# Designed miniproteins, single chains, continued (2): the designs that were tried, part 20

Each design is a single chain, and the fold is of that chain. pLDDT is the mean over its residues in the fold that is shown.

## One batch from the design tools (miniprotein)

Design m4707
Fold by ESMFold2-Fast:
Structure m4707 (fold): chain A 130 residues (1-130)
Amino acid sequence: SEVDRAAEELRRKSQEVIDYLKEKGGEAAREGRRRAESGPYGVSSFGDEYLNQALKDPSKAPEMAAAMAAATRVALERALEDRDNRELYIRNAVHAARNASKVLKLIPELKEKGEELDRLAKRTLELAKK
């Protein structure tokens, strides 16, 4: 479906962000994955917290972006496996991706990746809307 294609593109872009930040955000990416694996609300419980941490301390922006990108990827994988919670996982993945985008825009070299991640997140949400 179109929503599955959009979700796959968002998942791929989130992975590109993780790969770029691998040396800077490895531990944070692992934490983001773990929180997303705790269930559909695991991602939403820290998305804004991690954004706020990056806004207070921009030196943490790579770590916070990696964590939220990892959470986005896992939430989208869980949306495919858990049909009953699919909408919640997609909405939480979009929330994490959009917050990751805001943080990536604080890193000049990653501004374009952040803008593309936000665009893909918005498209995924629009296609998933009932």
Scores: mean pLDDT 78

Design m4708
Fold by ESMFold2-Fast:
Structure m4708 (fold): chain A 55 residues (1-55)
Amino acid sequence: SEMERALAEAEARGQRAAALVKEALKTIDISQAKSPEELDAATQQITAAVQAGLA
């Protein structure tokens, strides 16, 4: 069914997003952020990397 297919696609997308976050965290060390602005910038970089990987 269309609903089962959509659910499977959503689950696969979620798994890919999780893998992309783990991969991004290997190159982006958020523990090195010394200010709220640096932490926000690091979070934006991780988000951008995940969105690019899911596109």
Scores: mean pLDDT 78

Design m4709
Fold by ESMFold2-Fast:
Structure m4709 (fold): chain A 59 residues (1-59)
Amino acid sequence: MLKKKGEELRKKGLEALKKGNYEEAIKLLTEAAKKYEEAGDIMGAAEASVYLMKAIVEK
């Protein structure tokens, strides 16, 4: 359940990133990373964090 929430938030964050909506992408990817951490999914949290850093740099 938590892993799926993280995946959906990550997808939305990536879509926002592609549209150039960096503030929305940062918000969504931060929430995704948090959901992955709550689920104990270290790999998912790491992936979300990489995209989050990319969104911050692009801002």
Scores: mean pLDDT 77

Design m4710
Fold by ESMFold2-Fast:
Structure m4710 (fold): chain A 73 residues (1-73)
Amino acid sequence: MEEIEKLFEEVEKLLEQLRAHAEKTGDPRLRAAVRGIETMLGLAREALKNGDYSTAKRLFEQALKAARDALEE
């Protein structure tokens, strides 16, 4: 439980940074990354609400990787 909460917090923090960067640069690639990560987070939150913690964890981990990759490029 706490592990998933920490993953969510890290993804949200990186997503905020990514949104700010996308807004400043106008880079369509960064905007697409933000959209994809937001979709993954939405699905992860829905999985958590349904008690599917394994799916939620996988989606949060994928979102975290996507956010890190987008910020590196």
Scores: mean pLDDT 81

Design m4711
Fold by ESMFold2-Fast:
Structure m4711 (fold): chain A 84 residues (1-84)
Amino acid sequence: SLEALLRGIALVLRAIGLEIDLDIARKKKDLEEAKRLLEEARELLREAEELVAAHPDNEIAQRALRLAREVLRRAEELVEELEK
């Protein structure tokens, strides 16, 4: 559906934005920002999983889920790195 396509695109753009913010947080060594971005990445993953559950054959929904999982992994790694 058009709604599923637009929702999927919005989630992909949010994932890209979070990756940029994570790179900035890493350069600044900002643990508080990294933790905030981790919570945003968890919410993005939840929304992407819901979209895929509703539209399992939608390619953009699947792409959003893949990107959301990658962003969450990177956010978790950054928080672990900065807590040392």
Scores: mean pLDDT 90

Design m4712
Fold by ESMFold2-Fast:
Structure m4712 (fold): chain A 94 residues (1-94)
Amino acid sequence: MEKITPEQAAADVERDGQGIIDLLEKAGASEETLKKARELTQKIVDAVRAGDFEAALKNIRELLKVVDEAGLPEEVQMRVIGRALRILGTLLEL
């Protein structure tokens, strides 16, 4: 398999992060939850681009906590977890 570059990884993470935001918005998440999710998603993208694996993992955990605390339907939470696992998979290819 070809090595993934930090820039390609950042692009893949940005796509999955936007997918998380779209899922939360369609599920009727509060503006506060959406704001926190957007901020954390941007921090994850920035950390991946910088090659900061520890910062990326920290912000992924915080994003999952924000989603869990939002009280959204289990189906929505599971779809968000699926995208977060894809982000982790991308990080492991760096």
Scores: mean pLDDT 81

Design m4713
Fold by ESMFold2-Fast:
Structure m4713 (fold): chain A 89 residues (1-89)
Amino acid sequence: MAAEEAWRGGREAARGAVAGDAEAARRGGEEAAEAARRAGDEEGAEAARAGGEAAEAGARSGTAASQAGGAIAAIGGASTAALGAGGPI
């Protein structure tokens, strides 16, 4: 399900941000955005991509606050993507 894929990508991005793994954070955001695009939710795809970029930046910063902020942004973007990709309106 596209919503499940978007949420999975968001969780991976958040986990990467907290772990300081910029590549995992970016990849998770891309997976969430791709799931949203497959469902035809371009706005959700942009939100997921932006969240992944924030998670990547948080991971690279090396501070707990920035990593937490990046993780929150990734989850927010992925939630938007998941709601648009497979939830009933």
Scores: mean pLDDT 78

Design m4714
Fold by ESMFold2-Fast:
Structure m4714 (fold): chain A 90 residues (1-90)
Amino acid sequence: SDDRRFRLLFQAAMSLSDSQIQSVSFGLSDDVYNTVNSLVQSGSSRDQIARTLSQGMVTEGITDSIIQSIMFRDQRAGDRVRQAIQRSQS
C-alpha cells in the first residue's frame, strides 16, 4: 500500500545524511529536488526533510533506472531506498 511504502521510505530517509538526501533527490523530478534542497539549506527539521522526500518518492514512483542513478551518486543511499521499496512489495 502507499501508506506502507511511505512509512518504509520515511524510515530510510530518516537514516540518511543531508548529502545522501540530496543524492536521492537528484534521481527525482526538478520540483522534488528543488523543494528538498531548499529545506536542507534553510535548516528545516530532519522529519520535515524526510517526509517531503518520501512523499515525492511515493507520488512520482521509483523505477529501477532512478535507483541506479541514485546508487551511482551514493551507493548506500540507493541501496537503502531499494530495500525500502522491496520491503513495501512484501
Scores: mean pLDDT 85

Design m4715
Fold by ESMFold2-Fast:
Structure m4715 (fold): chain A 74 residues (1-74)
Amino acid sequence: SMEQVQAAREQLDRLLDEYEARLRAARSPAEAAAISRDFMTEVARILAGLPPEDAEALGLETVERLRARMEEAA
């Protein structure tokens, strides 16, 4: 269980960094939206492998960060 949570946290941390970099490099609103959609899909995939409580906590944190970045980039 701890190994699953740790692995997911590391994957989510990498995805957040990747998402921020991709979003900063986006050249259009359409590109930014596609980047956001792809990222949300990958986040959901990672969270699906976790216990519900851990998935909820990490998912909420990640979604809020993504939402804030999307608003900044729009």
Scores: mean pLDDT 80

Design m4716
Fold by ESMFold2-Fast:
Structure m4716 (fold): chain A 67 residues (1-67)
Amino acid sequence: MDKEELLRESRETMYRMGVAVTLTAYRNGSMSKEEAIEELRRIAEKARAEGLEEAAEYAEEAVRELE
């Protein structure tokens, strides 16, 4: 099996979990809308910089949902 592919999938999962955690924090009131949008944009930027397009698009979609 391709070790690089497995590591990429692991990183994508980590960023997607970051998005889910951020949205949960916003929904339960522990994070403001502005803080959530900032964190989601940060996740999208990092994921895109690593070539993780699916995770980046997931984070960007979450930003749009909060608008």
Scores: mean pLDDT 82

Design m4717
Fold by ESMFold2-Fast:
Structure m4717 (fold): chain A 63 residues (1-63)
Amino acid sequence: AQEHNDKGVELFKQGKYLEAIQQYQQAISLDPNYAEAWKNLGRVLKALTGNEGAERLMEKLAE
């Protein structure tokens, strides 16, 4: 979980938002209570969609 979260942070810093999302999803899949991974996923979705789209994408990913 932590390894995937850390890789996601690195990818986000590189502007690789879709790859960062995949890494955060893997972290959450391994540990659904990993609050940091959820926060980082929300942050990258806001960067990609401009806030409004982030909520809808998080809702789809939770299903």
Scores: mean pLDDT 73

Design m4718
Fold by ESMFold2-Fast:
Structure m4718 (fold): chain A 81 residues (1-81)
Amino acid sequence: MTGNFVATGLSREEAEKLAEFAESLGATVEVSYGEVTTVSASGLTEEQLKKLAEFARSLGFETTTHVSPVTGDITVLARKP
C-alpha cells in the first residue's frame, strides 16, 4: 500500500522545505509553480506519510486523510487554514 501527500497554496520557501523533507524520506516528489504552488509526494509508507503530515502541521498547515476505495492508497492533503 502506497502513501501519497499533496500540499497546496505554498510559498516557494514552504514548497522547498516540504519537498526536501519528503525526498529525505525516499518519496518521489513533484513541485508545480503555477497559479498555486503545489508539492506532491508519492511512494511513502504509512509511517513516512505520518512524519510528513506532522512536519506540514508544524509549518501551520491543516491535514486531511483520504483512503482510495479503488486502490486502498492513503492520501494526505495539506493546505493553509
Scores: mean pLDDT 80

Design m4719
Fold by ESMFold2-Fast:
Structure m4719 (fold): chain A 74 residues (1-74)
Amino acid sequence: SVLEEMAARDPELLREIQRYLEEAADKAIAEGLDPSKVAAIYTALALRAMADPTMTLEDVKEEMERAIEKLRAE
């Protein structure tokens, strides 16, 4: 199950991903981006990172950066 795959993942890596996403979201909101849209991006990426044990911190950073840049272009 997805929950069993999440439990098998490195908990330290999950903490690093969570911390990065929180910091990136806070920065985006501080820049004046819509908090609701930033929260949606954050939540989607957090869930994907938890569900995909192959996803690295760098993969998360790349996806977050792309999503925030797209939001800035709106």
Scores: mean pLDDT 80

Design m4720
Fold by ESMFold2-Fast:
Structure m4720 (fold): chain A 88 residues (1-88)
Amino acid sequence: SKAEELLEQALEELRKVIEAFKNKDYDTAIEEIKRLNEIIQEAIKAGLDPEKVATLRKALTKATNYIKQKKFDEAIKVVEEAIEKLRE
């Protein structure tokens, strides 16, 4: 479905977010998170499972709070756990 295609795009974008976190590149991380939020909005409109939407949004909120504190390793863990849960 279009929702599942958008979920796959979101998973790819989450991996780019992890790469930015590994590089401690705050500006790139914020740009990738913004792109990911746009993909999530389109996925919601396409009928993505509300539980998967909640998982994505919760992970982004937590990761954003960690990177504001320069806790990039904690932010990486949050995003990796979300990717694993979304593939269940």
Scores: mean pLDDT 87

Design m4721
Fold by ESMFold2-Fast:
Structure m4721 (fold): chain A 79 residues (1-79)
Amino acid sequence: MSEETRERLLERAVKYAEEKAKQMGFSEEDRKEVIELARKAARAVLVHLESQGITDEEELERAVKAAVDAAIDLVKWEK
């Protein structure tokens, strides 16, 4: 995976997390927490999938969205 592809996927993950958290009615503080956690989760997933030889952008994007959804669920669970 190229650094440019990784950056693009991470930017999409952050935008997705931001919009979804806002739609779900999270406070500004909780939205910041969700975005930060989503960034870390997305990076971890991309590193893991790259280590498995997975470079398909559609598969990576799907996995990144799942990581963001998990981050949102975790923040909800802690509230």
Scores: mean pLDDT 80

Design m4722
Fold by ESMFold2-Fast:
Structure m4722 (fold): chain A 56 residues (1-56)
Amino acid sequence: SAHAAEEAARAAEAAGGREVARKALDLGGQTSIRLGSEGRSPGEVAAGVGGQDALA
């Protein structure tokens, strides 16, 4: 169903953004630093972690 597909897409995008931000706050930045976030924005954290040559 089209409506279910739209809901799934919404949930996926919200989960991605919130998940990164929540991890940083919940763990006090410990895991975020280890994953190479270094206090970056959620978009940059995702790009860095899944990144290029360093982690991917």
Scores: mean pLDDT 54

Design m4723
Fold by ESMFold2-Fast:
Structure m4723 (fold): chain A 78 residues (1-78)
Amino acid sequence: ASEEEIDAEVEIALGEIFSAVTKIDYENTGNEESKKAAEEIDKLVKEARQAYENGDLETARELVEKARKLFKEYDKKE
């Protein structure tokens, strides 16, 4: 695999971890803000995985970056 493919895969895996962490927080707090963050991050990460599987590494990276920004915004509020 190319370095670009490996980097994209690692970034997607990190996005999946962010999604899981946000879901765990939602399960513990039950608040609507955590739920929205979890749903949006999960959607973006799934779309990034699909882009990666289709060979669209640039799109995959953009989607993961959006997920990362949402997670960071969520982290600042809580």
Scores: mean pLDDT 73

Design m4724
Fold by ESMFold2-Fast:
Structure m4724 (fold): chain A 73 residues (1-73)
Amino acid sequence: MIKFTEEQIEVFEEVAREKYGLPEDFIEELRKMIEEGASALELAKKVQEKYPDKTPEEILADFARKIVEKKKA
C-alpha cells in the first residue's frame, strides 16, 4: 500500500488552493481522505465535484506536474 509522503500531501493542498481555488474546509476534507488511505485518483474525483468539466485524469496530471516542478526547484 503506497502511502503519500508529507511532501506529496503539501503539494496536493497547494494545487487545491492555488490552481483550483478550493476553500480550506474542502482542503481539510481532502487531507482527511489521505489519512483514511485514499488514492490519488480518489482525491482527483473529489476535486472533480467542484470542477465537473475536468476529468479526474486531468486533475491528477496537474498534481503530478506540480510535484515534478517542486523537486527541480
Scores: mean pLDDT 76

Design m4725
Fold by ESMFold2-Fast:
Structure m4725 (fold): chain A 118 residues (1-118)
Amino acid sequence: MKEEVDRLVEAMRETARLARELADKVSGPEGQRLRDMAEGLEAVAERIRQAAEKGDWDGIVETANVARDLARSLAQLAEELAKKSKDPEVQKMYNELADKARETAELADRVAELARKR
């Protein structure tokens, strides 16, 4: 469990970092949405870490489910923004963000499943 939680927290922080880097390359409301979602992922990552340190299995399940839903939403946003972008470099970054967000969602679902079995 600790290894799975550590991997999830790392994945969430990396996904948030990619979202912020993309936000710096895109102006306007889309950039702000990416920053807001990055901040959300970092806040949720810290909550999962704290719940794990306390052995709060129910808290891990609840927070991992929030992480999964947020990561899925970010993946969907990244895919839609990739389709609208005219810059091939930015399109590639959106596709990378979408892939990382999906990996994060899968890890979150796995962490929630493992915590429920405790």
Scores: mean pLDDT 87

Design m4726
Fold by ESMFold2-Fast:
Structure m4726 (fold): chain A 93 residues (1-93)
Amino acid sequence: MKEEIDEGIADLYLVMGKRALEEGDYDTAIKLYEKAIELATGPRQAEAYINLGKAYLKKGEYDKAIEYFRKALQVDPSNEEAKKLLEEAEKKK
């Protein structure tokens, strides 16, 4: 189904985005994670929101980071990484 294909492409965007984030190319990471969010659902979409929030956190855009960590928790309310990152971003604001 289209969902299985979209999940595979979302995983590719997540991997590419993580690489861009590690290299300090935050703008490229943001674009790649936004593409992953468009294609992903459930826990994979939550992971994409978490990584997008991390990219904004690295840029010092704390309000945007908080927004995306909250979106991750809307998708996966039990995600401990998103909870910890939300608290970190709120403390830096």
Scores: mean pLDDT 82

Design m4727
Fold by ESMFold2-Fast:
Structure m4727 (fold): chain A 56 residues (1-56)
Amino acid sequence: SSELEELAKKYGISVEQVEGLKTLRDELGEAVAVQYAMRELGLSEEEARELLKELE
């Protein structure tokens, strides 16, 4: 949770959004998670990929 809180703060999103993005990646894959983060969370493609890398 502490790591997710730090990531949420770093990317300007909520902890719940970070958790949801991780779940989406695990269920539907990285490409879908990247598109969701860009479209719904307002992240750039680079930011989305870096966030997902941190969630490995």
Scores: mean pLDDT 84

Design m4729
Fold by ESMFold2-Fast:
Structure m4729 (fold): chain A 81 residues (1-81)
Amino acid sequence: PPKIPSDEEILEALTKLLPRETAERVLRIAKEVVDENPEASIAELQRLTRERLLEEGITDPVALLAGQLATRSLAEIRREQ
């Protein structure tokens, strides 16, 4: 199985798709959503992350997709720990 990535490794992956400032905002929001909703399903967490990104003015489709991917990765990490 692949090694569980750190928050910094997730950020570096996001910076390949997004400007660093946007990647940092996306990761922050995904972390907040996952940490605030420990019992929610991955699909629900992805929906909540998307809603929060849109509320903060992040409407770029690549950023929204990156938010869904980051949320899934973070949820899987938090559930293993």
Scores: mean pLDDT 79

Design m4730
Fold by ESMFold2-Fast:
Structure m4730 (fold): chain A 78 residues (1-78)
Amino acid sequence: MIRAGITFSVAPGQAAAGAATARAIAEELGAEVLSVHVVSDTHVQVAVLAESEETARRLGERLRAAGATDVRIETSPA
């Protein structure tokens, strides 16, 4: 397993919806959500435990497809 930190930007007023979307995608991909933090009205941070770095990248790709911008992923061994 790996720990992944994912940060992304959304349109103003969409941070809560973006956070909910990130949680739903992570759960669908089988990742365990450790935390979701709404940093501002446009910026969200999510921490997950994933089986692989590929799972974390797929989460980022799906967030981008859902309209998230500035998607950044940092992974470390869990």
Scores: mean pLDDT 85

Design m4731
Fold by ESMFold2-Fast:
Structure m4731 (fold): chain A 68 residues (1-68)
Amino acid sequence: EEKIKKYREEIKKDPNNAQAWLNLGKELYKQGKLDEAIEYYRKAIELDPNNIEAQKLLAEVEIEKRKK
């Protein structure tokens, strides 16, 4: 998975890159890996609390997980 490898490499180079964590979470969400997506979205929010996109995506994934 080309995008996941790229974002993991970005995180390895800069663990404080909130956008890389957010992008990793998005790819995991697409694969149905809801728990991992939640962890990475929370990490992105921790690094950048004003990231509205990360907050919206976290809420969306949590709702989806509750339905399962």
Scores: mean pLDDT 82

Design m4732
Fold by ESMFold2-Fast:
Structure m4732 (fold): chain A 69 residues (1-69)
Amino acid sequence: SEEELEREINNALVAMLLALGKRYLSQGKYEEALETFRKALDFAEKYNVDPEIIEEARRGIEEAEEKLK
């Protein structure tokens, strides 16, 4: 269905942002990581995505914030 396809696209878009955020963390670019994870969470909260993806975005934010202490 179109609804199922939209969910798959939304999941993929958020997953790409999460991958980018994780890459920034690995590079020590914690501010960029935080911004990227925040964008991922904002998108995930506005659109239908899997709960696991939302949780990954939240964990990414927590990790980036901890690194910026």
Scores: mean pLDDT 87

Design m4733
Fold by ESMFold2-Fast:
Structure m4733 (fold): chain A 49 residues (1-49)
Amino acid sequence: MEELEKKINEYKERLEKARRGEISPEDFTFTFSDFLEYRKAVSELLKKK
């Protein structure tokens, strides 16, 4: 659980930087991949509820 929450927080931080335009295009690609992993992690947490 805690490791999953840590990854979710890292994805949120990267996504926020992308929204603000603070990262380069290549980092934006990584942010999108991280966003997909974030959504998967949230979906797994919801299944456990």
Scores: mean pLDDT 68

Design m4734
Fold by ESMFold2-Fast:
Structure m4734 (fold): chain A 92 residues (1-92)
Amino acid sequence: SITSVIAVALQLIGLELDGATVRVQVEGDRATITLTNLTPLQIAQAQAIADSLRELGAKVTVQIDGDAAVIQAEGLPPALRDVLTLLGREQA
């Protein structure tokens, strides 16, 4: 739903406001979300975001290394793609 798409965006914004570095890159129906400077609680939040993306129909992989996480999503629904694209533009 559009509400779930907005929830993902708000979770990413919340991580950035709490001191994480959030970078979103969108290419076609694929997105790479790079999260750095994460606390242990924020690592758990990154996993929750990945699960939310899967529930929205995306194929998602997540890689965690220390205080960093990389979320790769494929098969993005158009609404999710558009929202992630807007987030990526704000970070350029």
Scores: mean pLDDT 84

Design m4735
Fold by ESMFold2-Fast:
Structure m4735 (fold): chain A 111 residues (1-111)
Amino acid sequence: REYGALTAEAFAEIERAVRALPPEVAEAVAAEINALLDRIQEVAGPTTGVGGAAALGREGRVSPEEVEEVARAIEEVGERMAALAEAAGKPDAAEALRAALRRLAELVREG
């Protein structure tokens, strides 16, 4: 789907930002991403991740409140990942992570 392509672009930006981090910090950031994916699956059920959760919301199979909960969780993870990158002395990676996660939250809300 076209929407899936936009989600994939956001994940590609996250991957690029993570590659700019020291290995020990990249591991911590990857743990935050994995925890977020687990939370998305708990709310939306087995899906294709962020894009799947938004699609279920559009189809009326997930409530608007559940979609908003997922969007907020994505933003919270983005801030935590950005803080880890900033602590590692990588402010450009921190801003890229924050921007990519904000974009994912917007895509979830828009459906």
Scores: mean pLDDT 69

Design m4736
Fold by ESMFold2-Fast:
Structure m4736 (fold): chain A 68 residues (1-68)
Amino acid sequence: SLEEQLRQALEDLAASPYNPLAREFLKSLGLPDELVSEALKKIRNAKTLEEKQKAIDEFVEAVKKYLG
């Protein structure tokens, strides 16, 4: 699903900013750079797995609102 692809792409980029497939996928959706950058910042600064999951969930929700 789109949600699973978004979660995976964001996690892949958080682990490796040089992942070309994840970058290309997110870019293909026309997402604002700020939206992706803020989500990555929240994931990298997360101190618990719960905080990391919350950051990913918030990103997925924001993308859905952006795409309509």
Scores: mean pLDDT 81

Design m4737
Fold by ESMFold2-Fast:
Structure m4737 (fold): chain A 59 residues (1-59)
Amino acid sequence: FNLGNVLLNQGKYDEAIAEYKRAIELKPNFADAHAGLAAALAKSGKLKEAAVEAEKARQ
């Protein structure tokens, strides 16, 4: 999770997406990881996928 945040801040969106997905695999109800994944997806232009993850983060 922390590595995903660092990668997102560095503009490495594809790598950030991979790290947030890893965090979710370990803890599926991790709202912060879903929010981070939504942000990374939005920054990479995957707006529809970002919207799905943002909704999961609202739990």
Scores: mean pLDDT 78

Design m4738
Fold by ESMFold2-Fast:
Structure m4738 (fold): chain A 119 residues (1-119)
Amino acid sequence: GGPAAEAAAAGIAAGFGAVPGLTARVEGNVATVTGGETAAHKEAVAAGAAGAGQGGGLTAEAAGNVGTITAADAAADLAGAGGGAGAGAAAAGAAVGDPAAGAAAGGLAGAGAGKGAGL
């Protein structure tokens, strides 16, 4: 990953980590989101990854309670990342039963991912 991809991954991790019951970490251009063992947390991770994967330059997968979101190396490929990252974090919040926290997390994830493209 390049600096833009690493900045996008860090922003995504910050947003998803703001969702109740989710934790997120970043390593290079990869954000890893971990939920609890409940069905709602596993659904939150799956919904979050699916939403994030719709963002430009983002690829996402989910298995059980762990989601992985990878940012593309080129800043130009990340122009649409914010929308997907924001939608994903919002969906995750809704799935855990807190749409308001999801909306706030979506704003953080979207803004953070977008900064990656702009940096």
Scores: mean pLDDT 82

Design m4739
Fold by ESMFold2-Fast:
Structure m4739 (fold): chain A 74 residues (1-74)
Amino acid sequence: DISEKLEKLSKEAEKNGDYVSASSARMASIYAKKGNYEMASKLAEAASKQSELNGNKELAKKFKKISEELKKKS
């Protein structure tokens, strides 16, 4: 579920040309599937910060929300 949300956001970031956020979100999805929620949270947070720097505030908020959900699982 949360891993699938990260994968969808990764594709959204990629379509927006935000390849760094896309890569971080895809890695976060993989770590979440493995149960490594701490690493997944950090990667989702990195994706949020990168999306904010690229001016994509809505995508950044989505990544931040998922990062917070992952932290609660850690």
Scores: mean pLDDT 85

Design m4740
Fold by ESMFold2-Fast:
Structure m4740 (fold): chain A 107 residues (1-107)
Amino acid sequence: MQKKIEDYQALLAENPNNAGAWYELGNAYFKLEKYEEAIEYYEKALSLIEDENHPLRILILYNLGLAYAKLGKKEKAIEYYEKAYEIAKKLDKELAEEIQKKIEEIK
């Protein structure tokens, strides 16, 4: 786990515009239950994706919602789930249904 973080950090030192690497770094910190750091990395990944309908954008927004929910920030969690849902309902019906369920459970 820690070796993967170092690998992603090295990759980002060479290419800081690699949205996928920022997303994976966020996932690594989320697994370590470092939710505030995970959020910073997810927000960085999101800022590098200009295509509003990009599939990775759905995953980043959903994981931002999960991280905010873990921190007890319910309103922020709902905001990000709703953003992920708006994209997912156009591109990925199964993911959209999962996100909708999360929104209903947290409200």
Scores: mean pLDDT 85

Design m4741
Fold by ESMFold2-Fast:
Structure m4741 (fold): chain A 76 residues (1-76)
Amino acid sequence: DRVTVSAETENPEETAKAAIEAMKKAGARDVEVLHLNENTVLISGESDRGQEAADAAIEAMKKAGGKNVVARVEPL
């Protein structure tokens, strides 16, 4: 599955790092930052357990101060 997670945050670099680490720990591959600016982060990755990777990223982003965290899981 392809997993895409976005968040609004005051700490975009920390929020992105937390999401990437959480997704990789959940087994995601090719985890990358698609977009990052002063207030927003968009991360993408591939996982055989897409929902698990998405849930891990959402939790990590929220813990890092992310707001309006949204995940999309698309079958490959």
Scores: mean pLDDT 81

Design m4742
Fold by ESMFold2-Fast:
Structure m4742 (fold): chain A 63 residues (1-63)
Amino acid sequence: SLEEELERLKDFSEEELQSVVLAAESELSIHPDDKEAWYLLAAAYELLGKHEEAEKALRKAEE
């Protein structure tokens, strides 16, 4: 869930969060139906202050 990923990532640095975004995007390029990867991407964007991108990723996780 989004809350579980937010809790997991809360102590990550900005650089570590950017690495999470790249890793999640890479996974989603291969498996676009991976809901866990969409939640991970949403959580990382939220913590980076990219609220619009986070909302879009969350919407994909919930489809």
Scores: mean pLDDT 86

